Designed miniproteins, single chains, continued (5). Designs and how they scored, part 72

Each design is a single chain, and the fold is of that chain. pLDDT is the mean over its residues in the fold that is shown.

## One batch from the design tools (miniprotein)

Design m18663
Fold by ESMFold2-Fast:
Structure m18663 (fold): chain A 78 residues (1-78)
Amino acid sequence: SSATEEALALAEEMVEAAKRIAEAEKRGDQKELDEARKRLEELSRQMAALAIEDPEAAKVASERLREELKKLGLEQYA
């Protein structure tokens, strides 16, 4: 469904935001860290809104998000 595609796209963006957070922490880049955290928060709000409209699509995307973060050693950001 289009909702599932949107939710999966949000999950992919959340993975990228988590990667940015991890790299910023590694470099001590406080500006990038703050920007990446704000981005993750915004994406989380979008996912929460989508979960109200289509809980199953959000569930599929959340499971994909956890799987991808686990592969990267970033499951703490799930």
Scores: mean pLDDT 86

Design m18664
Fold by ESMFold2-Fast:
Structure m18664 (fold): chain A 70 residues (1-70)
Amino acid sequence: MAEGALEAGRRSAEYFRSVGLDEEARRAEELGRQAAEHLERGTPEDLRRAAELLEELVRLLNRVQDRVDA
């Protein structure tokens, strides 16, 4: 589970860097890392926070895809 969050952040960051978006890439890595930390802790509050962070990562990915496609 934590590995999945790290992988999602890393893959999003690779995509963002490939299109020249280094700031968004750093943010994606940070979101994945923070979500992984919360998943490792595993309390109900941590699981809710991890879900929020992963949702933010998905929103960031969608915004970048829209920007690149424009």
Scores: mean pLDDT 81

Design m18665
Fold by ESMFold2-Fast:
Structure m18665 (fold): chain A 66 residues (1-66)
Amino acid sequence: DREELERKNRELAEKILEGTQKYLQKGKEMAQKLLDEGDKEKAQKVLEVAEQMEKKAKEEIAKLLA
């Protein structure tokens, strides 16, 4: 049933979005703390991982809602 599949895909997309936004918030806070402590390399890695996760999450959400 397409309607049931679309409903499940929307629920999954919402969960992915919520999880990703929460992860991005924590990642930015961690990166700022690392920068304040002078750990530029770790801060950059945290931001890169967060950026990649956001991109992949947006791609998965778009795929689920297509």
Scores: mean pLDDT 81

Design m18666
Fold by ESMFold2-Fast:
Structure m18666 (fold): chain A 66 residues (1-66)
Amino acid sequence: YSEVERLVARAELERILAETGLSEAELRQVADGDEALARRLVERLGSDMSPAELIRGLRNLFAALE
């Protein structure tokens, strides 16, 4: 990933952390396939996203940061 992609991914992660009140470690658990936590996040955010879509999105986000 480019530096620009990492910068965008970091800004997006910080926005998600601020909006959800979760820790980065908790979001990494969702990315690792914690479906129960993903379901709770979808419910809290009022998102039309499925838990599976949230897990995939966070997995891609963390991949861009590494």
Scores: mean pLDDT 76

Design m18667
Fold by ESMFold2-Fast:
Structure m18667 (fold): chain A 66 residues (1-66)
Amino acid sequence: SRLDELTARAREAGRRGDFEAMAAAQEAALGTLPPDVAARRRAISRDIADKLRAIGDQFEAELKRR
């Protein structure tokens, strides 16, 4: 399927460190989904990204105390 093809493309790009190609493939994969499902997936991705950023900020704060 198109979704499987795009998912495989994203994984391959990620494995070789091509984050731009990985992001493009992920966005194309979201584009194959119904708009409401794509919107929910983007919201979940933003929430995960925000949580990872907060963890990074905590790590940086810990380093600054040293």
Scores: mean pLDDT 76

Design m18669
Fold by ESMFold2-Fast:
Structure m18669 (fold): chain A 70 residues (1-70)
Amino acid sequence: PAPPLSAEERAALAAFEARLAALDASRAAGEAALEATEGYRVVETGRRVTWEDRQPVIDIDGEVIRPAAP
């Protein structure tokens, strides 16, 4: 089993996720108009991280939301 997260590992993971989220946000901004024309909105609802032999593994969850609830 993977060891528990240290403060250093948590900080590195948070920085990595923040950077990845910023890239995803800038990419999604370009597609916002396209998704609006189709009446859908795709959002990332969460991420999970597990540590395998001190290597982070990130699982990303997404969800398609109709514009009925802005």
Scores: mean pLDDT 59

Design m18670
Fold by ESMFold2-Fast:
Structure m18670 (fold): chain A 66 residues (1-66)
Amino acid sequence: MVEEIVKKGEEEALKAAEKGDEQEILAVGQRTALELVEAGVPVEEASRIAAEIIRRARARMAEVLA
């Protein structure tokens, strides 16, 4: 389900953010985008969702480091 893919991606990206692991945040975003496309989400939409997950995780990481 698209909802489960997004939720898993968000949770994994936030865990990476808590560890300060920017490479893992990017990897989670890329994996989530691919899983969304395979589930039938249009590429542009999947990319936007993944970019939003990455942006939120990076914002969390910046707050933790501040």
Scores: mean pLDDT 84

Design m18671
Fold by ESMFold2-Fast:
Structure m18671 (fold): chain A 92 residues (1-92)
Amino acid sequence: MEELEKEAERQETLGVLYAMMGVTYLKAGDLEGAKEYFEKAAEYFRKAAELYRKLAEKYKEAGDEEKAKKYRELAENAERAARELEEKAKEL
């Protein structure tokens, strides 16, 4: 499970970094660059959400209800971030 946790965190970190780049390009007036970075950020958050859901299921099966809940909430947060970024990209 540790490798899956690290991969989920890596995808989320990439999502955050690409979202920050999108904001930077938007402030600079580069709408095309902003759109590309927001779209890539959303893809990374979608991947993180999928991995967090797998972690939640694995911990639930193992009887670790606290970690199962934690990863379910992280998956929901990542999905929301992806939707918000997809909406921002669509407006550009």
Scores: mean pLDDT 90

Design m18672
Fold by ESMFold2-Fast:
Structure m18672 (fold): chain A 55 residues (1-55)
Amino acid sequence: GEVELLLRIAEHDDPELLEAVRRMTAEGRSPAEIARELGISERTAANLARLIREA
């Protein structure tokens, strides 16, 4: 579905960013905290964290 497509795009465009989001999500960090640490928008962090939890 769309979740799988977005995850595949993220893995091809920036696998290091996706891995960092996975690690931080596993540590219990909020999307706002992830966004601040990685220098991305809160919306992007929230979307990536959601895709990781749903995939």
Scores: mean pLDDT 73

Design m18673
Fold by ESMFold2-Fast:
Structure m18673 (fold): chain A 96 residues (1-96)
Amino acid sequence: MQRLRRAAEEAAKKALEYTEKIAELMSPEVGERLRELVERALEAFRSGERIEEAKRLLAEAKALAEKNPSARPYGEKMEQALDEAAAHYEGARLAA
């Protein structure tokens, strides 16, 4: 349903906002890698393709966030938002 897709997009937006806050606390190279991992994972969840790759990419993103103590609170919120987005994208596909 349209509501699930909207909820997924809102959760994805929050995940990207937390990703940017984490990236600002890291070196430019690590920050860019984190953005790449999160964006690729969200695209996979949105399309419903390569879901197992998306899970691996999220694990790498979590590991990068965990390396910086200042990023840790944002890392937890990023993980929660990504999990919400994934669940809502799946729900929207199943309701079609």
Scores: mean pLDDT 78

Design m18674
Fold by ESMFold2-Fast:
Structure m18674 (fold): chain A 60 residues (1-60)
Amino acid sequence: RDAEARRVADEVEKELLEQGFSEKAANTGARAAYLAVATDGLSPEEAREVGIKKAKEAEK
């Protein structure tokens, strides 16, 4: 559970940084993806979508 959530969060952060998101937005998205897997029991794919959405909300 926790190991999977952490892996998904790391992958989301890397993808967001590669797409040109700020470090703050990428970190926000990664944290949201972690919580989606660890707390809400979402799949890695669903958690990635949540992370990307939250990163976009964090970007000005």
Scores: mean pLDDT 80

Design m18675
Fold by ESMFold2-Fast:
Structure m18675 (fold): chain A 80 residues (1-80)
Amino acid sequence: MAPTTVITLTLVNGKTGKKVVLEIDGSAPEEEIYERVKKAALEAGASEEDAERVAEQVVAALREYKRRGVEHAELTLGIT
């Protein structure tokens, strides 16, 4: 049985100071996680490139945390 991984993700816009907090369930499909993070970053005022970058970083972090059996993790990523 694979462990369930949950990430509390905080996105911080360095230009506006706006913060968005998401709880990401690693049992969801990677496509849904990617799109959810990208949408949240765009809503927080990120550029398209930064939104894609943070979505890719979150998916990569989830893969690594699942590989290590991490149940809960906190991740803070900057956007502009």
Scores: mean pLDDT 82

Design m18676
Fold by ESMFold2-Fast:
Structure m18676 (fold): chain A 117 residues (1-117)
Amino acid sequence: AEKAREGGEEAARAAEEAGPEAGGRGGAAAGAKAAEGAAASGSVEAAMGGGAGAAAGGAGAATKGEARGEAGALGARAAGEGAAAGAEAAGDEKGKKGAEGAAEGAREGAREARRLG
């Protein structure tokens, strides 16, 4: 589960580095990739957690009227944490695989954010 949080943090940092325009896209990409990685690992709970976390982070930022880059960073962090929580809820074996998939997905999203910035 810790690896998913680390991937989310890396994606959030990349989104912040990309700036307001690219940061928003990077955060969304990180959330989507975290969910894909978790699903590929056979953990529906991790995938759902990652997606819900990304949506919650983004919505929260939007409600507060935060800058687009800040919204992207919050979404990426929330996606990583949500994927980790979902992976833990799935149970030991599925949870570990889901967390690893989510971490790799989040890192791929971070790479995409860096390409944009």
Scores: mean pLDDT 55

Design m18677
Fold by ESMFold2-Fast:
Structure m18677 (fold): chain A 73 residues (1-73)
Amino acid sequence: MKYRLSITVPVEALEKAKKYLEEKGIKFEVKTDERYATISIDVESKEEAEQLGKEIKEALPEVVDYRILPVPE
């Protein structure tokens, strides 16, 4: 089963978040509205998603929220 790590940041923190993920070699998608950006990262396991989410939140204090969602087949 695939999992999606969904990270919400204020739009003013988006460039910092993108730089962090690019430096780590992580592939991601971004969707933005007027106030927030949602960064989506697909991973192969729940454990990988949990570890990555924790690392990103610790590195980026601007992260408002993150969620781990199973991707239905």
Scores: mean pLDDT 81

Design m18678
Fold by ESMFold2-Fast:
Structure m18678 (fold): chain A 96 residues (1-96)
Amino acid sequence: SSRWEEILARTPPEDLPNLEAIRDFFRKAAEIAEKLLPEMKEEVKKIFEESESYEEFLEKLKELMDKRLAKEKTLEEKFGVMLAVEEAVGELFMEK
């Protein structure tokens, strides 16, 4: 992101490896999210179509999140799942 580029430009060379590790974490999470997105869009759409209320949709969405997060081993994978679900929900609400 543009903010990361600005932060890196202002950081002393000796501290750059620490910031790169954080950036690498987010990059890996984003790559995982992109791979999971088609599957998450299908699951989220199914939950939306089967839900009779916004409250029921949120409860089922939470169950999907909890179930998917339980399958992942690393923090990058868990964050990737969270990003994929967020993007799937966002795209669903844009398809009006």
Scores: mean pLDDT 77

Design m18679
Fold by ESMFold2-Fast:
Structure m18679 (fold): chain A 60 residues (1-60)
Amino acid sequence: SREELEKELEELERRGVLAVIQGDWATAAEILRRMAELHEKLGRHDHAARLRAQADALLA
């Protein structure tokens, strides 16, 4: 459901922030890509595209 996807996004956001603080760019990029998949399921295509671009930038 939409509510379940939103809750998963909140948890991923928290873990993503921790990964960035710890300098774990690989984990942060993986989390951003997972968040992009959930935003796609919610019909938020522009948001998903921005998250994928951010993930790619972290590994550049």
Scores: mean pLDDT 87

Design m18680
Fold by ESMFold2-Fast:
Structure m18680 (fold): chain A 91 residues (1-91)
Amino acid sequence: AAEGAEEAAEGGTRAAKGAKTGKGAAAGAGGAAAGAGGAFEAETLGDAEGAARAARAAAGGARAAAEHGGEEAKEGAREAEEGARRAEEAA
């Protein structure tokens, strides 16, 4: 769960960097922050379900950034989706 949430946070950060609009960048960055928070909670509190929800939020933000982004934003969205899937499987 924690590893999947960290991967989703990294994907969200990458999607934010590849975003062509400020709104897309904000969505990707917000998702990255959610994923990072979920990873921390999973490691400190053992909240695997919380980490999975946070990773899914990161994937959503990354996807929003990718809608109006270039190749890097699309790669970030794919990475965030993989992290969310992994976190959900671990929950």
Scores: mean pLDDT 77

Design m18681
Fold by ESMFold2-Fast:
Structure m18681 (fold): chain A 61 residues (1-61)
Amino acid sequence: MSLEEAIERAVAQLSKVLPPEVVEEIRRRMLEVLEDESLSEEQKIARIKEIVVRALAAASA
C-alpha cells in the first residue's frame, strides 16, 4: 500500500466522523508530510499516523 493510498483511505474514514472543513485541513497536513523530501518514508509514515490518531482523538471529545 502506497503512502498516497494510505492518505486517501485515512481521509475517507475521517470523513465519516469529522466535518468536511476539518478533514480538508487534515488532508493538507498529511500531503505536506508526503511532499517533504527531507523526511524518510519511515518518518513520513510515523507523522501521518500521528496526525490520524490526533484527529480521531479530537472526534471522540
Scores: mean pLDDT 79

Design m18682
Fold by ESMFold2-Fast:
Structure m18682 (fold): chain A 61 residues (1-61)
Amino acid sequence: DARERAVALLQRLMGMSEENALALLETLQHFSRAQAVQLLQREGGLSEAEAEEIVDLARQL
C-alpha cells in the first residue's frame, strides 16, 4: 500500500507521527513533483532519492 509505505518512510526518516505524516502527504499534493522534492530535502534533510520515493508514493494515492 503506497499510503502505508509513505507514512512509514516519513516516520522513519523525519521522526513524525502518523497524523503529521498524513498531513504532509496531503500538503505535497498541492505542489509540483519538483517543488515537493525540494521541500522534503530542505525541511526534512532527506536525500534526493528519499524525497523522490516519498513523492512518487504520495502521487499513487
Scores: mean pLDDT 82

Design m18684
Fold by ESMFold2-Fast:
Structure m18684 (fold): chain A 60 residues (1-60)
Amino acid sequence: SIEEKIKELEEQISEAALNGDLETAIKLLEEMVKLLEKEGREDEAEYYRILLEEIKEIIK
């Protein structure tokens, strides 16, 4: 289901971020945003876009 896929991506993003793998975290965040946009979940997509921009700013 979509909810299961979102949860899986959330876990993978958290794991990558905690391990300092910001490059992987960025890729997973981009996938999360695309999934949420496709599903019409605009508020959630915006939340993850903000996180994506913040992480990109840290690594340049």
Scores: mean pLDDT 84

Design m18685
Fold by ESMFold2-Fast:
Structure m18685 (fold): chain A 55 residues (1-55)
Amino acid sequence: SEVEEVIEQLREEIEKSTDPAEIAVLETLMKLLEEDPSNQGIVTTAKSLVEEIRK
């Protein structure tokens, strides 16, 4: 599912990041998605952030 894909992408970026502030944001988004997978706002935000980091 899209949510599962986004959670996996967040996990990958957490493992690669050396910035504590970035890690904190990514971990918070992952937790929110795991608690409420139906929240499209969080899904969209997480996707956008991952895409920005990967550029």
Scores: mean pLDDT 81

Design m18686
Fold by ESMFold2-Fast:
Structure m18686 (fold): chain A 86 residues (1-86)
Amino acid sequence: SLREELERLLRRAEEAIRRGDVRTAVRYLEEALRIARQLKDPALLEELLRLTGRVLELAREQNDEETARRAGILRAQVLVLLSQLS
């Protein structure tokens, strides 16, 4: 199901974050957003927002400007979706 696929992507992103692999993490989170737009589940969007914030912080610490930029865009997109569900 789409929910199961989204949950797997979020788990893989969290695993990548634990390894410090911000590029892999942001790729999984970008894929997760595509599914999250269809499901419109606030809890999964909040989890996506949490993980995106962690990637942004870690990318900044690693001086990975491109991943930080992508995570920032992703964070903004998730916040817009959450605002539409309020």
Scores: mean pLDDT 89

Design m18687
Fold by ESMFold2-Fast:
Structure m18687 (fold): chain A 71 residues (1-71)
Amino acid sequence: MEEELEREILLALTRAYLGILKSDPNANPETIKLVEEAIRALEAGDFEAAKRYLEEAAKIDPAAEPLAKLV
């Protein structure tokens, strides 16, 4: 229950961030790609891969750092 709830929260937050990036014409396309890969990893239950993708996104856009720290 707890791990599933944490995944649901992380997915919701990461999807919200992706929505913001896709609505911003100034968003870096590499950040969008990395966040999409992080969502796929979270959906697969691969938290290690999700964390790495979010850490790479955070190198481009610091707004991704809080999400990387939550994973």
Scores: mean pLDDT 81

Design m18688
Fold by ESMFold2-Fast:
Structure m18688 (fold): chain A 69 residues (1-69)
Amino acid sequence: MTEEEKREAMREKLRKYGEETGAVRAVELQIAAAEALAAGEPAEAVNARYREEALELEPKLREVEEKKK
């Protein structure tokens, strides 16, 4: 497999996992970060941006689970 094929397969697995668990947005964030790194963005910039978004999603995901109860 090429690197592109490997990344596509990983995106497919993560996307499916997100659909099954309801954590679609968190999975999308991981895929977006991987794509940005693949596009040649500096790892520091990618980590800073997506870590901030991940921290914002963490409280929201906890609240969504609590509201569903």
Scores: mean pLDDT 66

Design m18689
Fold by ESMFold2-Fast:
Parts: structure tokens; C-alpha cells; sequence
Structure m18689 (fold): chain A 59 residues (1-59)
């Protein structure tokens, strides 16, 4: 089952939409939201994929 939550992916998506790099977003998720580096990477990967598709994470 997926370890990241929709809230984590939405946070990553918002930061990417504001022009943050993948590394900056991963650092934010680890340092501010308390995610593991692996989980932060998964959230950023999913958010980037959704942005490329023109989609937003649902509530």
C-alpha cells in the first residue's frame, strides 16, 4: 500500500507549482512535515507526475 498521504502529495505539488526544485521540496517535507527521506521522495515523485498530467491531488 502507498506510504504517502494525499496531504503530503498536495504539499509537494503546491511547492513545485511555486517554482521550488525537487530537492527543496524534499527538504521541506523532511524538515517541516517530519517525513522520512524515502517518503518525501515518493511524495515529490507523485506530485511531479500529477503536475505533468495537469492534475491536482483530490482532498
Amino acid sequence: MRPVTPAEVRAAQALLENGKSREEVERFLVNVMGLSPERAKEAVDEAERLLKEGKRVPP
Scores: mean pLDDT 76

Design m18690
Fold by ESMFold2-Fast:
Structure m18690 (fold): chain A 71 residues (1-71)
Amino acid sequence: TQAAIDAVSEAAAEFAQKYAPTLGLDKAKEIAVRAANVALEKADSLTPEQMRELAEKEGERLAKEIRDAEA
């Protein structure tokens, strides 16, 4: 679980940094937390690397869906 937490926390921090300028810090953090929680829910079935990739992809997917839905 520690390796999973480390992988997901790194992905979440990087996501928040990348998307804060476009979405605002508060919204970027909310999306990062949601993506992290999705990855952590699958911790028992995924490797830390797969969890990191899932968190990154889920964050990007959520950001795009929110952008497109609000447009």
Scores: mean pLDDT 73

Design m18691
Fold by ESMFold2-Fast:
Formats: structure tokens, C-alpha cells, sequence
Structure m18691 (fold): chain A 66 residues (1-66)
């Protein structure tokens, strides 16, 4: 179904943008709070990993629907 594929692609784009926004906020947080920089850097790496995992799984689902 083209509608299901379109919805999945929109969700993928939203997930990608959402995780990018979180990653950017964590980077800014680390700059504003240098005493917590290591914690922010660790959280950013985790957010980047979540983005990769989520988008990869969504891409696989899109291939199954196409």
C-alpha cells in the first residue's frame, strides 16, 4: 500500500528530525554547562546511536512494504 509506505517515510523523517534536535540540544547543553560536558557528550552519542537504529529499522520496514 502506497499510503502505508508514505506514512512510514513521514514517521522516519520525523524520527530523524527529532533525534537531530535532541542531539543539537545536548551539544548546546554541554557548551553551556562545561562541568557536565562529559555527561552531555555521552547522551549525544546515545541519541546519535538511537537515530541510526530507528532509521535503519524503518528503512528495512519500508523495503518490506514496497
Amino acid sequence: SSMQIQQLQQQRDQASQGTDDVSKSLEEGGKKNPEQKESYEKSKKYADKVKDDVTQKMDQQSQQLS
Scores: mean pLDDT 79

Design m18692
Fold by ESMFold2-Fast:
Structure m18692 (fold): chain A 67 residues (1-67)
Amino acid sequence: SEAEEHYQRGIELLKAGKPEEAVEHFRRAIELDPEFAPAYGGLAVAYRKLGKEDEAREWLKKAHELS
């Protein structure tokens, strides 16, 4: 699916050390499929890498609620 494609791109960007760009792709995955729990987890990881611990915690909480 298009949501899965954006999620995979986000993961590739995290591996490339580009968490800011990864956030954009994880957000798009959520827009396409709001119930796609892996994308919320991806956002949490990306925000943590950016030092945004409060945002990371909120997205992780949402991922847990969907699982």
Scores: mean pLDDT 88

Design m18693
Fold by ESMFold2-Fast:
Structure m18693 (fold): chain A 62 residues (1-62)
Amino acid sequence: SLYEERAKKLLEEGKKAFENGDYETAQRLFEQAGVLAAISGNKELLDEALKYLKEVQEKMKE
């Protein structure tokens, strides 16, 4: 679905932002990816988005 395709792109963009140390952008992108993954019903994508969201939040606490 279009939601699933967009969720995958947002995850890729979020990973790039995370690698560049742009944690605020990464957080927003992972949150958006999670919402779209949930709407698409793709549990695997949702779990991946939530995993990365947790990682960026932990990094922001350092």
Scores: mean pLDDT 86

Design m18694
Fold by ESMFold2-Fast:
Structure m18694 (fold): chain A 72 residues (1-72)
Amino acid sequence: DPFQEAAAFAYQVGEAGGSVVEALLTAARILEGQGDHESARRLRELAEQVRRLEEEGDHERALELVRQAAEE
């Protein structure tokens, strides 16, 4: 599942101290370019949820949300 693979990659980026939101949005752009508009939409929705949790200062919940998305 391209969505799960992208979420797993974003989780790894976040664990390494990188931007989870940027990783998700980059993956969404690539998948949209490949014609996978549904996975791109889901990744943008996930990125918005992560951004809101980051704005609230809840970095642990942001990473957990992405981890759960990668495993579903």
Scores: mean pLDDT 85

Design m18695
Fold by ESMFold2-Fast:
Structure m18695 (fold): chain A 100 residues (1-100)
Amino acid sequence: SQGDLSQRIDSLISQIDSNIDISRQNIRQAQQQGNDDMARQFQGILNSFNGIRSYLISMRNQIPSMTDDQIQRRSVIVDGISSGVNISRDGLIDQQDFLT
């Protein structure tokens, strides 16, 4: 449903915002340690999360005009993004522990 997709997107944006904050912390730590390569890698991850966030906001804004078929297709995309975000979050936390 529109409500279910909206709720899932809102939750996913919240998770991405958390990942962005962790990525920013990891960039600062890598820079403090003089690890420019790692800082650049985290900057790439940050840029990717910002892109996904913008995509999800765009999708969220389109929900009121979506057909049932469009909602089903977008739900599959959101499931894929959610899985990727969860995997990326675990990796970011592991790397943060290594940097600290």
Scores: mean pLDDT 83

Design m18696
Fold by ESMFold2-Fast:
Structure m18696 (fold): chain A 109 residues (1-109)
Amino acid sequence: MRLRVTVTIVLDITGKSEEQIKEVEERIKEEVERIVARNPGLTLEDLNFMIREDPATGKRYLIITITFLSDLSREEVEAVVKELEKRFREIAKEFGIKVVAFRVDIRDA
């Protein structure tokens, strides 16, 4: 059974420098690559970073979208996603960044 897994994380990057944002993006990319390497049957389809600014509040958000194609079971995918969430929250904490949202969509591919 093939599954398409989309993970979306929204980070509040308000007040962070462009260098700090690039460092966070690189750390996230390295973690995604590590998870894929450790899980045979998991394939990275897309990894996208988008910055959104709210002019009314002055808040800036980094929106990270990760899409995997998986031959793993739903339960194995849920375990992988849980580990990924834990690692992303640790990275955010290191940079003093708030995690605004973490969303997961698991569909048949």
Scores: mean pLDDT 88

Design m18697
Fold by ESMFold2-Fast:
Structure m18697 (fold): chain A 69 residues (1-69)
Amino acid sequence: SLEEAREALEKGDYEKAIQLAEEVIKNSTDPEERLEAARLLSEAARKMGNTELQKKYDELYLEARRELA
């Protein structure tokens, strides 16, 4: 769940946070949930220092923001 993804991120379990947030992106049609999941993915990638994943998830976050506009 989105809440579990946040908890994993807070605990420093970035791989689990990414897995859970990706599941939200795949399963949710709610633009607000998708935006929050994309934000968590971007943050996890930044904290991991993975610049390739960070760019990918930052782009996903911008796409999700457009769905709300």
Scores: mean pLDDT 83

Design m18698
Fold by ESMFold2-Fast:
Structure m18698 (fold): chain A 67 residues (1-67)
Amino acid sequence: SETELLRRIAVREAEELIAKAREAGLSEDDIQKLEDLLARIRNATTAEEVKALGRELGELGRELGLR
């Protein structure tokens, strides 16, 4: 389904950002924000919800200098 495909992409992007954050030595608070978004993405049941969380993930990644 579109929802499953979008979720897989968003999960992979979230995991990549978390790995980059850990390697860059970002604060536990910043890593937790990424982990919270990953959990929300994993629990999302609609394509609209996944897209919204994906946008939030992209913005957070940019703010943290990871994108």
Scores: mean pLDDT 88

Design m18699
Fold by ESMFold2-Fast:
Structure m18699 (fold): chain A 62 residues (1-62)
Amino acid sequence: MSEEEQERLREKAVEGGRKIGESGGSPELAGDLARWSALEAGLDEETAEEIAKAAKEAAQRA
């Protein structure tokens, strides 16, 4: 996966997390979904955790 594709996946995860938070969903759910999506896309665990953290923080701020 290219750096541009990784950044786009991160942007989608953050937006998804924000929407989950706005809908009353938990930040934990937002993080779990983002991590799963990143791993399914073939990213390593470290990158998946970074994306999950960003999505979780977006949900917490919503």
Scores: mean pLDDT 80

Design m18700
Fold by ESMFold2-Fast:
Structure m18700 (fold): chain A 57 residues (1-57)
Amino acid sequence: EEKLKEAREIIKKNVEFAKKYNLPEEVMDRLVKRLAEKYGLSEDTMRKLYEEEKKKI
């Protein structure tokens, strides 16, 4: 649960950063995979968080 909240905050910041600097999807895909490994979450869970934050922009 705590790791999930931290992952959401990190994804949110990275989505905002990607929007501001027009980062390519390739960079975001690699970031999602790296963060999933770092936080011990599945790539599917991290991808879901990324998609949720992306839609809020």
Scores: mean pLDDT 78

